# Ledger of designs, part 43: designed miniproteins, single chains, continued (3)

Each design is a single chain, and the fold is of that chain. pLDDT is the mean over its residues in the fold that is shown.

## One batch from the design tools (miniprotein)

Design m9473
Fold by ESMFold2-Fast:
Structure m9473 (fold): chain A 98 residues (1-98)
Amino acid sequence: SKVFTVTVRFEWPDSQREKAQALMREVAREAERIGAQVLELDLDSGVMVFQFPTEELGRELGRRIMALVDESGALTAVHVSGKAVQAALEAALAQRRA
């Protein structure tokens, strides 16, 4: 079936490592709750890989990640790369970097 994949990399200062890792676990739970799959969760490198069936779900995932990232305050940057909804997801997450 048609599926989309995106990679998200989280960056944090060493002082926020535990909080950032807790945030990544929360992002994974939220992604799965809305119907996305977490293909990879690397807490040490800050990399997560998501798979989802529709572009609309990808946009919703981006919005939810952005909200959790902004609320936590633990991260210095979020980088997004992937197929299909890359531009929309990058736009949603790029607001965190402004």
Scores: mean pLDDT 79

Design m9474
Fold by ESMFold2-Fast:
Structure m9474 (fold): chain A 71 residues (1-71)
Amino acid sequence: MVADLISQLHDQIDKALQKTIDQLIQEIKEGGNSIISLAVLLLKKQYDLAEKYGTPEQIKQAQKVIAILQL
């Protein structure tokens, strides 16, 4: 359900916010939690890094996560 999804996304973002920028880039490069890591880079205003390591499609998905969470 939407409420459960929002709760899970909040937890994932909170954990990723505790990571360094270098750790977030590493996760994007390895293709793991790339959407969440991209969302956190965008929240930290690291737009150039997000565009450098993320695909346009992944960035759009990350922006949707931010919009759903109203961040």
Scores: mean pLDDT 78

Design m9475
Fold by ESMFold2-Fast:
Structure m9475 (fold): chain A 86 residues (1-86)
Amino acid sequence: SLEELIEELRRLQREALARGDVRLAAASKEAIEVLEEAMRTGDYETAIKDLERIIESLEREVPESPLRRRLIEVLRKAIEELKKKL
């Protein structure tokens, strides 16, 4: 569910902050805000585009790491769940 994915993103944000990974922490926070807004408004198309943009930015600007891989995996799962609501 989207709620379970938001909770996983909160765990990833805390883990990133504990490691001093400010870029992954910021991306996790932004993704949480995107999903919360989508759940509030029902604007799933905008949420999908915003999450795809976050993934692209992470792949371009943040070095590969296990935490980056986990974050991208959660974001891709969120996109899939949002697509089911279209």
Scores: mean pLDDT 90

Design m9476
Fold by ESMFold2-Fast:
Structure m9476 (fold): chain A 57 residues (1-57)
Amino acid sequence: MDAAIAAARAQATREFAAGAESLVAPFVHDGKLYVLTFERAPGTTEAVLASLESRPA
């Protein structure tokens, strides 16, 4: 779980450096769908976790 979140955050940081303002990162773990939403912190390229949702797969 934590490794997947860290990987998604690293991707968000790269996308924000390229000019994106938000990233939605879905992944499946243990038969559940997790949806992470990251937003860029104002004045930086830092990825801030805005929401984490879980749904049945």
Scores: mean pLDDT 76

Design m9477
Fold by ESMFold2-Fast:
Structure m9477 (fold): chain A 74 residues (1-74)
Amino acid sequence: HMEEAKKRIEYTRKATLYLQEIQDLVDKAAKENPELAEEVKRIYDEAVRKMFAGTPEEGYKAAKEALDKAKELL
């Protein structure tokens, strides 16, 4: 139980770090291409939505996939 709780906290922390990286990418893109920044924001919002709807592990995977998509667009 305790180890399981620690793993869920780790997934949440990693998801948060990935979301922070996406936000940094949005800020960077907004200066040069506002339309691209809006697209990346949509990806960010979807990842946040999945974090609330699913398990911490699903949230971690959603955040990672969102970061990969954001990097692909840039």
Scores: mean pLDDT 79

Design m9478
Fold by ESMFold2-Fast:
Structure m9478 (fold): chain A 89 residues (1-89)
Amino acid sequence: SVVDRLREIAERMVEEIGKIDPALAAVVRGHLDDTLARMERAETEDEMREIAEEGLELVRRTVRFYAPDNEELHAIVEEFERRVREVLE
């Protein structure tokens, strides 16, 4: 399913963040687990996409808040966003 594919992509991003900042990885994992659970409950594809977009924004804001000057972490999130959007096409 789309949600299963997104869970795989999310897991890889959390692993990459965890190599740099394990505490931030735990926070991001919590946000992603909640977002994926909400997506599984979505009644329409449009609702699922809206929830996914909210999740992407939350992850981006979280990483930039905790690591504002860490370009490597920002690049990891940008790659994650790209992969998520490819799945949602």
Scores: mean pLDDT 88

Design m9479
Fold by ESMFold2-Fast:
Formats: structure tokens, sequence, C-alpha cells
Structure m9479 (fold): chain A 58 residues (1-58)
């Protein structure tokens, strides 16, 4: 819907890189599925990014 599309656009505009967009979404508390969906990367790649962020928090 419009809300989902709007959020995806904001992240795409703010970040020149799809991977960076996915990382920002994950940092904001979005799910792996949403990050993959909005950035256009696979769920496997999004899961890897989430794991990396969890390690950095530790």
Amino acid sequence: EEEVRRQAEENARRSPDKRNSATLLLRAGHSVEEAARFSGISKSTASEHRRTLERLRA
C-alpha cells in the first residue's frame, strides 16, 4: 500500500546502496522479511545482515 511504498522510497533515496538501505531498515527494528522486500535483496542476505548487527551490538 501507500505507506509501504512511501517508506521504501525514503530508504532508497537516503541510501545510494540497496544493502545499506536493508541495514538501515533492520536497525530501525524492521523484520528480515520487510528489509528484504523493500531493498530487493534475498531473505538470506537480510538474515546475514541482521546477524552482523546483533554481533556489533554485543
Scores: mean pLDDT 67

Design m9480
Fold by ESMFold2-Fast:
Structure m9480 (fold): chain A 125 residues (1-125)
Amino acid sequence: SDAVLQLLESEGFRIAPEVRELVVRIARMSGIDHTLELIKKYAPDKVIRLEEALKIAVEVALELYDSNGDGKLSREEFKALAEDWLERELSDEEVEELLKKHDKNGDGTLDEEELREAILDLINL
């Protein structure tokens, strides 16, 4: 919904063109009020760039999908995130390909840094 962008712009926030869709997707997943709270936390200068938007996206992903509270996403948790993000089901092969690309530690989970890179790939899909 464009409502989050309108609210942010009404409060004087400047939103980089390349992150407008990302901010809308974050608000769809976490809700407008929580998204505004996180934006005020990570963009206190009222400029939302790719770096700030990605920090927020990672925090929201962990809040919604890290069901065991370990600060990482398992394969199943990442699949749920990616399916909600893309608004479609993913094959097991697509999930395994994304995990292998970003699971640099080979532990079968995505930490905050690996998750940031995975979210960047989801934006470009």
Scores: mean pLDDT 82

Design m9481
Fold by ESMFold2-Fast:
Structure m9481 (fold): chain A 88 residues (1-88)
Amino acid sequence: SMEEFEREFERAAEEVRRNQALIERYLLPRKEAGKLSEKEAAILERMREAVELVERAKREDLPLEEKRALFERAVELARGAMQEAGNL
């Protein structure tokens, strides 16, 4: 149903937002200081892509299944970034 998709999309957006906040808290000061490693830069870029997919899914008039695919990809990217950050 549309309500089920809306709840799914909100949960996905919240997960990406939480993961972004955690990653940026630790890595953004390092980026600003010019101390970011190549792996750390890749983590920030993956998170940037995840956020852009969420923003795209929210603003574009797309079929619900296509929005779902964008949110699912965003969550995958954000989870991947978190896993890589945990291995630093």
Scores: mean pLDDT 87

Design m9482
Fold by ESMFold2-Fast:
Structure m9482 (fold): chain A 83 residues (1-83)
Amino acid sequence: MNERRAVQLLAASDIEEIGAEFLGSRNPSLEKEIKEASERFRRLAEELARAIREGDEARAKRLDEELKKEGERLSKLENQAFS
């Protein structure tokens, strides 16, 4: 697994959080839900970066799978907010 991938995932999480703040002025309930999902995604991405640095391939693979699931959830929330 590539360290650059973990950095890109962290950057994407930050962008999503900024979007949620903008939406929060219009829909505070949905903002909270998106912020919580974004925070979980960021935490998992940080753990993935750590696992990659430690050379723990098994842990990195598990965290990547969790990030994919959390990303799908966050994408659904964004589709509800921005579509």
Scores: mean pLDDT 69

Design m9483
Fold by ESMFold2-Fast:
Structure m9483 (fold): chain A 72 residues (1-72)
Amino acid sequence: DEKQQKLLKEAAELYEKLVNLVDLEEEEREELFERFKEVTKELPNNPLTDEEIELVEKKLLEAIELEKERRK
């Protein structure tokens, strides 16, 4: 439970960074997103399926695109 809480908090923080820092360089954004995928796969009690990880990735990319449009 404690490890799961830590991973969920880390994933949420990474998500917020990715959607708020739309001006990140591509390499930095890829590193943050790769870390996000790693922590979601390491959930000890409720591991996300590959399909669920892909859904989260899609939603995150949609949020990033919305922020890019907002900042035009």
Scores: mean pLDDT 66

Design m9484
Fold by ESMFold2-Fast:
Structure m9484 (fold): chain A 88 residues (1-88)
Amino acid sequence: LSAGAQLLIDASVAAALASILLTLDKLSAAPDAAVLTQAIDLANEAIALASEAIAADPSLAAAANAVIAAALATISDASALLANAQAA
């Protein structure tokens, strides 16, 4: 694997794990601030790794941008749930 391909794989794994944590929290009876924060942190890691993948190999831009879009959606959803938990 190239360095760019390895970064994209790592980004995809981080984004998937962030999405799984968000989904598990949504199935819970109440939002868990620690789980939501971990999902946001993993999604931010995915964005950073995907951006580095594009820098290392611009041919990966389409796949990396899809990972970034998914991670941003996870951050948006997790942040809204976290804000609701903290407002109560």
Scores: mean pLDDT 85

Design m9485
Fold by ESMFold2-Fast:
Structure m9485 (fold): chain A 103 residues (1-103)
Amino acid sequence: RLEEAVVGARGLLEGIRWLAREILERHPEDPLARELVRLAEEFVRLARERLERAVRERDVEEVERVALLAARAKSALQAYLRGEMSAEEAIREVRRVIEELRR
Protein backbone atom coordinates (compact mmCIF):
# COMPACT_ATOMS: atom_id res chain seq x y z
CA ARG A 1 0.00 0.00 0.00
CA LEU A 2 2.70 2.54 0.99
CA GLU A 3 4.89 1.57 -2.01
CA GLU A 4 1.94 1.90 -4.45
CA ALA A 5 0.95 5.29 -2.97
CA VAL A 6 4.55 6.55 -3.29
CA VAL A 7 4.78 5.43 -6.95
CA GLY A 8 1.47 7.20 -7.65
CA ALA A 9 2.59 10.43 -5.95
CA ARG A 10 5.96 10.43 -7.76
CA GLY A 11 4.19 9.85 -11.09
CA LEU A 12 1.91 12.87 -10.48
CA LEU A 13 4.89 15.10 -9.60
CA GLU A 14 6.75 14.04 -12.79
CA GLY A 15 3.54 14.74 -14.73
CA ILE A 16 3.46 18.29 -13.30
CA ARG A 17 7.10 18.85 -14.37
CA TRP A 18 6.31 17.68 -17.95
CA LEU A 19 3.21 19.93 -18.12
CA ALA A 20 5.24 22.92 -16.85
CA ARG A 21 7.76 22.33 -19.67
CA GLU A 22 4.89 22.14 -22.21
CA ILE A 23 3.42 25.43 -20.90
CA LEU A 24 6.77 27.23 -21.36
CA GLU A 25 7.11 25.80 -24.90
CA ARG A 26 3.61 26.99 -25.93
CA HIS A 27 3.67 30.37 -24.10
CA PRO A 28 7.36 31.41 -23.76
CA GLU A 29 6.58 35.17 -23.79
CA ASP A 30 3.55 35.11 -21.44
CA PRO A 31 4.48 36.42 -17.95
CA LEU A 32 1.40 34.73 -16.41
CA ALA A 33 2.40 31.38 -17.96
CA ARG A 34 5.91 31.90 -16.48
CA GLU A 35 4.42 32.62 -13.03
CA LEU A 36 2.22 29.49 -13.31
CA VAL A 37 5.33 27.40 -14.17
CA ARG A 38 7.29 28.96 -11.28
CA LEU A 39 4.48 28.03 -8.86
CA ALA A 40 4.23 24.49 -10.32
CA GLU A 41 8.01 24.03 -9.81
CA GLU A 42 7.74 25.40 -6.23
CA PHE A 43 4.89 22.94 -5.55
CA VAL A 44 6.95 19.99 -6.90
CA ARG A 45 9.94 20.96 -4.72
CA LEU A 46 7.82 21.28 -1.54
CA ALA A 47 5.80 18.13 -2.35
CA ARG A 48 9.01 16.08 -2.83
CA GLU A 49 10.30 17.23 0.57
CA ARG A 50 6.98 16.28 2.23
CA LEU A 51 6.83 12.94 0.35
CA GLU A 52 10.41 11.98 1.37
CA ARG A 53 9.58 12.74 5.04
CA ALA A 54 6.27 10.81 4.84
CA VAL A 55 8.12 7.78 3.36
CA ARG A 56 10.71 7.86 6.19
CA GLU A 57 7.90 8.09 8.78
CA ARG A 58 5.85 5.41 6.91
CA ASP A 59 2.92 7.87 6.91
CA VAL A 60 0.58 6.47 4.24
CA GLU A 61 -2.06 9.15 4.95
CA GLU A 62 0.46 11.95 4.31
CA VAL A 63 1.64 10.25 1.06
CA GLU A 64 -2.02 10.03 -0.04
CA ARG A 65 -2.56 13.72 0.91
CA VAL A 66 0.50 14.77 -1.17
CA ALA A 67 -0.82 12.67 -4.09
CA LEU A 68 -4.27 14.31 -3.85
CA LEU A 69 -2.74 17.81 -3.84
CA ALA A 70 -0.47 16.86 -6.77
CA ALA A 71 -3.50 15.58 -8.73
CA ARG A 72 -5.26 18.94 -8.16
CA ALA A 73 -2.19 20.91 -9.32
CA LYS A 74 -1.80 18.65 -12.37
CA SER A 75 -5.50 19.09 -13.25
CA ALA A 76 -5.16 22.90 -13.12
CA LEU A 77 -2.13 22.83 -15.47
CA GLN A 78 -3.95 20.46 -17.87
CA ALA A 79 -7.09 22.65 -17.83
CA TYR A 80 -4.95 25.73 -18.60
CA LEU A 81 -3.24 23.94 -21.54
CA ARG A 82 -6.65 22.86 -22.92
CA GLY A 83 -7.95 26.46 -22.68
CA GLU A 84 -10.53 25.37 -20.05
CA MET A 85 -8.96 27.55 -17.34
CA SER A 86 -7.35 31.01 -17.51
CA ALA A 87 -3.75 31.52 -16.37
CA GLU A 88 -5.04 33.57 -13.41
CA GLU A 89 -7.43 30.76 -12.36
CA ALA A 90 -4.66 28.12 -12.66
CA ILE A 91 -2.25 30.32 -10.64
CA ARG A 92 -4.94 30.73 -7.95
CA GLU A 93 -5.54 26.94 -7.76
CA VAL A 94 -1.80 26.08 -7.57
CA ARG A 95 -1.33 28.74 -4.83
CA ARG A 96 -4.20 27.13 -2.84
CA VAL A 97 -2.61 23.70 -3.25
CA ILE A 98 0.80 25.03 -2.05
CA GLU A 99 -0.89 26.64 0.99
CA GLU A 100 -2.67 23.36 1.85
CA LEU A 101 0.60 21.43 1.45
CA ARG A 102 2.37 23.76 3.95
CA ARG A 103 -0.19 22.86 6.65
Scores: mean pLDDT 88

Design m9486
Fold by ESMFold2-Fast:
Parts: structure tokens; C-alpha cells; sequence
Structure m9486 (fold): chain A 66 residues (1-66)
């Protein structure tokens, strides 16, 4: 598997045990990650920013749950 596929699988696995709002963000990040090998430089930059945003939002949601 490519690193992008591994990242997508990891994010989807986290989504299964996360609250619905966090699960939606993780699914979005996984979809973006799976498209990485097919992107040009500008699209790759945008995708990396979106993945980072989704992960930060998921982390913040999990911290609020504590």
C-alpha cells in the first residue's frame, strides 16, 4: 500500500470510534489523503492543509470530550 492509502485507512479506522462530528472530519481527511498521488503541486499543498486542519479539529474535539 502507498503511504496515502495507509493514512486514509488510519483516518477511517479512527472515524469508527469517534463522535459523529469528529468522524465526519476524519472521513474527509481520509478521502483527501487517498487522492494525494494524483495531485499536482498546488493541489497537493491544498490537500495537505486540509488534512492538517481536519486532524487539528478532530484532536480539539477529543480534548473537549475529556
Amino acid sequence: MSLAEQEAAYLRELAKTAPPETAALLEEAGDVASRLPQLNAEELHAAMVEISRALAEARAALEKAK
Scores: mean pLDDT 70

Design m9487
Fold by ESMFold2-Fast:
Structure m9487 (fold): chain A 71 residues (1-71)
Amino acid sequence: SKATDEAVKTAVESVKKAKEYLKSDLPAERATGEALRAIGDGVQAALDAKRAEGDSAYDAALKAGEKVSKE
């Protein structure tokens, strides 16, 4: 439950931030918006997988997100 609540919060905040950055006239800020949107989409996919397969799917998606963030 708590992990799901945190994932939902992360997805919602990432999408909100992405929307604000994507409205920017600055290319760098729009690029940041695209990255945040991709992270939000990844967390949402993790939540959908968790619903079907449980916590292991969520943990796998978090590790995948960390890998992308380090690139």
Scores: mean pLDDT 67

Design m9488
Fold by ESMFold2-Fast:
Structure m9488 (fold): chain A 103 residues (1-103)
Amino acid sequence: MSDIERALLATDTLEQATSYGSALIYHGYALTAGITASRHAVELAGSVLQLQFLNFAEKNGLDTVASSLSDGASVETVEKLYQKLKENRKEIEERRERARKLI
């Protein structure tokens, strides 16, 4: 979770955030299960992580999010990513639902 939150905050686009977060989950899953995850499983994982980040930021505040990251992400970076994900929240939720139906 912390590594994935860090990955999401280190990206500068929604596409990069989804791809990077999903790749981390996919690698963990593939190593333990010995199964090739589908693109839909990767998209589902990324969407869930983006929504979890939004919920955490809304509940705890952006300063708390920045402080909880081990790599020391700036408040400005956290705020930029939060605004980008918040503006696209409905699209992320729709992406999660589409991916869920195909798994």
Scores: mean pLDDT 56

Design m9489
Fold by ESMFold2-Fast:
Structure m9489 (fold): chain A 85 residues (1-85)
Amino acid sequence: DWEAREEEILARAERHLTPEQVEAVRKMIEDAREAVALGLMSEEEAMRILEAQVEQLLAHALGRPVADTPELAFLREQIARSRAE
């Protein structure tokens, strides 16, 4: 489902990137959709390229994983409770 994967990418971008970088991600999504519409690549190929580009942008912008994102904090709490026996 392209729409679900697009929203997932945007949600991750909005969590970790500046508004200007989020606009860049939206542009990447639009370019990927155009490539698919023109028959230059399949939806799955375009999505893999898009996901890879967004991961590179996140890595470049952050340098390292953001320790205090709500999702990572929640996951760390769950792991800590599991390890507490």
Scores: mean pLDDT 69

Design m9490
Fold by ESMFold2-Fast:
Structure m9490 (fold): chain A 80 residues (1-80)
Amino acid sequence: SKSLFTKTLRDTLYDKSRYYSKINPRIGDGLYAMYKGVQGIDPTETHKIMMRWDQETRDEFLRIMNEVLREAAKKVDEEL
């Protein structure tokens, strides 16, 4: 369900933002902005943050976002 996916995506984004805040703070900040954005809290903040990064950091963030989306989708599939 959409509600289940939104909750799972939110929780996955939060967990990954906490993990990356210790390892790569720039990526952690981007993931936390996505976590807020999914909840309707300044949905443009992630884009603004990404525009301040170099292309390599943006590419790494997008790779990590694809992993987050895959993990959230898998968790939803396992709960259905």
Scores: mean pLDDT 84

Design m9491
Fold by ESMFold2-Fast:
Structure m9491 (fold): chain A 97 residues (1-97)
Amino acid sequence: MKEEAIKELEKHLKELQKDASPGIKADLELVKKIAIRLLEKTDDEEEQKKIVENALKTMDEIHNMSEREAAIFATSRAIRVIGYEIDGDMEKAIEAV
């Protein structure tokens, strides 16, 4: 269910934010927001699982970055997700998370 996927993303976000700078916290929130946006666009359980898995992995990568690296990385991923979603390419949008 989408609610369980969202709760998993929120739980992981809270854990990573404990020792994160304000910039890293903002970029982790951005990944959560783009993941939730894609979750709202699909009822396919396999796609939902891929969205969560990709988002969690991207959050882990951001947590280990500098604020500058995280901002560039998170923003680039958000632009790609939105671009692919506008084009109707859900497979590429999910991969871009």
Scores: mean pLDDT 87

Design m9492
Fold by ESMFold2-Fast:
Structure m9492 (fold): chain A 79 residues (1-79)
Amino acid sequence: SLELVLELDLRGDEEENIKRLNEFIKENIGKTVQLELRLPTGVARSAPFTITERMTGESLLKFAKSLGAEKLRVYLVKP
């Protein structure tokens, strides 16, 4: 099952979005998540993946913005 655990407006404050992503990553290392990106053309979902200590809020935000996403949702994948 999927549980919505984080929602970010990517058109909002970049520093606050990075802070929220960094806090989320730190608290959820080893957990499986799925991303949902709201794009101008529609909605895209990632494959499920495991959060690692090498991930940063800066890199994740940059990735989402590079795809033109206006909103990012993070779902926790539960058995």
Scores: mean pLDDT 86

Design m9493
Fold by ESMFold2-Fast:
Structure m9493 (fold): chain A 109 residues (1-109)
Amino acid sequence: MARELLRRALELLLSRIKDPEVRKKLEEEAEEVLKLSELDQVMAAYHLGILALALGDERAREVIERARELLRELGAPQEVLDALAALEEYALAHAEEVKKKWEEKEKEE
C-alpha cells in the first residue's frame, strides 16, 4: 500500500511538471524513499500529493486522504496529523502564486 501510494503521488506530480531535470530528480528521490521505512514512504506520498493538488490535480485529494489514514494506522500522534493538516492549508493558500510562476517560466522557455 505505501509503495503504491508513493508511486501514485509521484505520477500525479510528474504530470504537472514539464522540466525534465526536475522530473528526473523527483523520480530519483522517490526511488531512495522506497528503500526507507513504510512511514517514510507514506510521509513522502502525503507531501507529493499536496504538491500535485497545489499544482491543480484534484485526483491528488484521494492520495492525501489515504496517506493521512495510513499515517494514523502507523501510529502517528494526533498533533503530528494536525501539524500536517495546517501545512496542507498553508501550501494550498499559496498554490496560486506557485502555479503562476510555473506558467511564466514555461512562456520564457
Scores: mean pLDDT 76

Design m9494
Fold by ESMFold2-Fast:
Structure m9494 (fold): chain A 94 residues (1-94)
Amino acid sequence: MTKLTVKLAVSPAGKVTATATVTGREEDLGLQIVLTASGVGVLKQSPLNSDDTVTVESPETFAPGTTVTAIAYPGPEDGVGIGPAATATLTLPP
């Protein structure tokens, strides 16, 4: 059974990194991440790729208290309704 997870982390520089990982692959899946910040909109979207792990980093640093959401999913670039999706949310420290 295929498992998809996504993790958010803040670097010492205040950038947000989203990492998606597929475990237990039973078939060849494309993997993609969309990274969005509250009040800012879409920050970064990875292209579809066939790696078991995809990482995206925000282009900018964030103000304290900003909430960032990452959605990871297999399938085409839009990914909507395709396979199991994983979501993570992180609020930057004040």
Scores: mean pLDDT 69

Design m9495
Fold by ESMFold2-Fast:
Structure m9495 (fold): chain A 94 residues (1-94)
Amino acid sequence: MEELDREIQLGVALLTLAVAKTVAERHGYTDIAKAISELADVVEELARQGKYDEALEFARKALRIVDQGIREGNPEKAVEELKKLIEEARKLVE
């Protein structure tokens, strides 16, 4: 990947997580917002290790989880799925 492509992928990943966090906060789902903040740290570490495609994919999965949890009125399920996603992402960080 070119350096610019890497910067764009990381920027899109972090912006995607920021959107997910903002949507969760606006609906009062503090636990979701906290999980997104934890995932953002792991996504940045994946990017530092050159795993930019994985970083972007985890960010996109997180946004889908938040969107579905809010639409279904099941924030507890969203928190559980986000925690699982964070653990999957952490396993790729070495």
Scores: mean pLDDT 83

Design m9496
Fold by ESMFold2-Fast:
Structure m9496 (fold): chain A 104 residues (1-104)
Amino acid sequence: SEELKKKAEELKKEADEYAEMAKKAKELGMEEDAEILGKMARAYAVLASEYYLKYYEKEGKLPGELSEEVRARRERMLEEAKRIIEELREEAEEAKKRLEEKLK
């Protein structure tokens, strides 16, 4: 599905943008903001990876069926990523705003 690929690319862009912001925040000594932005980057990267895997599964490009253990692990990683994004959304927005003010 082209839709799954586009969603994966959008999530990867979010992950890359948060990673860049985290790096800049760390370079400016904004350690707490860098940690929050870095957690967001990793969470979005997990989401992007899962959508890429769904895309490749539908295209028939992944070998074999996943074991129940691998599927359960993927589900746990996804739920953790979603939880991180939900819990840190407001803190990440404030961290981004503080970083933008420092870069002006």
Scores: mean pLDDT 84

Design m9497
Fold by ESMFold2-Fast:
Structure m9497 (fold): chain A 74 residues (1-74)
Amino acid sequence: MKEVVKKALLEALKPLLSPEQLERIEKLLREKLATESLQEAVQAALQEAKKLGLSDDEIEEIILKIVKAIEEAK
């Protein structure tokens, strides 16, 4: 499940962020997943993406893509 969510999040962010910004999000997600729940790690990554300039609408679309990926992986 962690890999499915991580892949969906990074793929959704890839067209919206630079490679450097994506690497920052991936590092944050990896660090948070080592100490936090999957939900908290994803929330932290989405908050960082919002700070990098993503709109609330873009964040909502990313959440929907993650939910779809989770349902398809069951």
Scores: mean pLDDT 80

Design m9498
Fold by ESMFold2-Fast:
Structure m9498 (fold): chain A 75 residues (1-75)
Amino acid sequence: LPARAVRAEVTGPSGAVGVGEVAPGSSAGWAAAKALSQLVRKDPSLTSEDEVTVTATGPDGSTSTRTMTAGELGG
């Protein structure tokens, strides 16, 4: 993930999507944490071992995508 992001989208195995939007100076980790928190509310069956796809958008509009477990993303 980039050091900074304005937005992150986290897609769970069910296809549910969480979105985190943050101030332009915020870390990608903070955006991803907000997105994961929303995903958990949409899909309460999600476990830390479930595979999620994270797409982070930088302040310049560039995107970066990674696949990881929800537990790895959440810390």
Scores: mean pLDDT 78

Design m9499
Fold by ESMFold2-Fast:
Structure m9499 (fold): chain A 64 residues (1-64)
Amino acid sequence: MTREQARLALDQIVDSLLEQGVITPEEAQRIREDPSLLPKILREKGVSRLVIEAVERLISVLQE
């Protein structure tokens, strides 16, 4: 996965979470400014560990 693909995947995940009401628009803005906040926010909302791990891998690719 390229950095560009990871960015697009992250944006799609954030948009999906917004549509489902899992996160607020304010949280989405914070995540766009600092993607590393997404796993923390998902953990606080009780999202599955497997989903959090997948998101952490995406963020790792974005930082490479």
Scores: mean pLDDT 78

Design m9500
Fold by ESMFold2-Fast:
Structure m9500 (fold): chain A 63 residues (1-63)
Amino acid sequence: MDKILEEAEKKFDEIVRQAKEQGVSPEEVTQKLVELSNSYRPYGGGVYSRVMSLAGKKLLELL
């Protein structure tokens, strides 16, 4: 689980970094983070829930 979450966090950090550089709206960042989180659904509900929580944390860092 930890490796999956670490890779997800790295991908979220890249999305947030690009958004800050390009002035992308928080709504567009939210959509990208949700879409990436959905790619983790095949790993199971527990992993998906933790990835979604991580996405929410990254959004709060942007707001």
Scores: mean pLDDT 78

Design m9501
Fold by ESMFold2-Fast:
Structure m9501 (fold): chain A 55 residues (1-55)
Amino acid sequence: MTPTKEEIKEELERMLAESTDPKVRAFLQDAIDSLDKLSLEEAIAVLELAKSNMA
């Protein structure tokens, strides 16, 4: 399933709200802040990386 940039942002914001690790929170915040500068493909890659780091 191919998410939109808006859906990716919402998922990253949810992950940030649920995260207690300061390093993970910093990564997620940077990802959210950079999302407007990223292509859809880059945004998907960041979401996949975030999911892997929170597993």
Scores: mean pLDDT 78

Design m9502
Fold by ESMFold2-Fast:
Structure m9502 (fold): chain A 61 residues (1-61)
Amino acid sequence: MEPELAVFELNGKKVVAPLRDDVPEEVVKEKAKELGAKAIHDTETAIGVVAAAVARAVDRS
């Protein structure tokens, strides 16, 4: 497991996102390419995508 990167599945696709803003964009892209996943190099975008996915998966009512 990569401590600087989060790997999760969204809409049947693996996605790699940085856990910190100091993670180089190239590191995220290379890891995503290695895993056959989509790279999200902006932490704010990654947080938004994860939040939206969780909201859809968990219906609290």
Scores: mean pLDDT 64

Design m9503
Fold by ESMFold2-Fast:
Structure m9503 (fold): chain A 58 residues (1-58)
Amino acid sequence: SEVVLLAVRHEFGLSDEEVQEILELLKTKSDEEIIAYLREKFGLSERQAKAVVKALKQ
């Protein structure tokens, strides 16, 4: 859903390129690895990182 991707970009300050990178990682990495990556790379909290993963997997 384009609305979900737009909301994630706006809420967390992610670029289109960064969202696309996260979508590619979701194909090959576990949810736990993506959560750790988002926390390290973008400074997101565990709750925020989980929300991003949940939104992008819908």
Scores: mean pLDDT 76

Design m9504
Fold by ESMFold2-Fast:
Structure m9504 (fold): chain A 100 residues (1-100)
Amino acid sequence: SIREKAEELLRVLKEGVEKIEKGEELSLEELKELEERILALLKEIMDQVEAEKGEFVSTSDDYRENMLKLGELAGIPREVAEEIAEYLLIFQKALDEKAA
């Protein structure tokens, strides 16, 4: 279900952020695997929303706003969508910093 995918996405994001903050035992391969999994889960949620509700149009360059709108369309609880959005922003910032 979309809710199960949202919960899995949140779990993976929390794990990824904690590993990035720790810094000690992060491998490039592990970071890439986490990124791939996050993107795959997000794409699957987006694809299902498109199939059930019609096209999802990004309304903002803000990941938080887009995730909240996606969550509303997908029937994800607002508190979960809010957490996912927050962790997505943290994860993206950390990846950008590591890539520099």
Scores: mean pLDDT 71

Design m9505
Fold by ESMFold2-Fast:
Structure m9505 (fold): chain A 97 residues (1-97)
Amino acid sequence: MSKQLESKAVSAYTAVAISVVGGETQAELALRNPVISVDDAVRGLENDRRAARGSAELARKYGELNPAVRPLAEETERLAEEGERRTRELIEELRKK
């Protein structure tokens, strides 16, 4: 049981990391490329934010069930919160374009 929770916590962290890095990369590309629709770019970023929040909530629950993964769950929450802040800043920049 506990080892399965450790594996799930790692998967949740990886999912948040991919969503955060992917979202930032897509936003930077949209800011530099005049062919990319602002509305489409914002929709993509909002979807990435939703995915990251869901994975962070799962990581928190795994940390509550298994103290061994609590540090990883806390790191996952911090990564998701920082990613959401940066994504909001990028959405504001896209809307100014």
Scores: mean pLDDT 77

Design m9506
Fold by ESMFold2-Fast:
Structure m9506 (fold): chain A 68 residues (1-68)
Amino acid sequence: MPSVEERLEELRRRVEEALRAGRISEEQAKKWLAGIDNARALAATLSEEEQELLADLAEHELRQVLAE
C-alpha cells in the first residue's frame, strides 16, 4: 500500500493537474495545496490507522470538488 506521504503527494499532483486543465480555480488550488501541507503536518502526530483515514478523507473531498 502507498504511504500516507505518497498519497498526499499524489493528491497534490492531482490538484496541480486539475488547475492546469482548468477544472478548478487558482484560488481553489491554493487552498487545497495549503490543506495538503497542513494534513502532512497533522499526519506526523497520528497513528498509521488515523493517517490512512486522514488521507481517505482528503481524497474523497477532492473528488467531490472535481465533480462539481
Scores: mean pLDDT 78

Design m9507
Fold by ESMFold2-Fast:
Structure m9507 (fold): chain A 69 residues (1-69)
Amino acid sequence: LPSSEEIKKIAELLGISESTARRMVEIYIMVEVNGISQKTVAEHFGISQSTVSNAVRKVKEALKKLGLL
């Protein structure tokens, strides 16, 4: 899992809470790192595929801005 400092920076960049940022980063790791389908992740969290897709996109852009990607 990313550090608490990285989660705080992502939350600040996206204008969201740290708890929301942590959930979005978990979604990103499941999809982009572990290769789990967006549909499966959406079913796991009880959210829409659009929410999963948006979380992945936003986290990826935040990581690029922080120089972590």
Scores: mean pLDDT 82

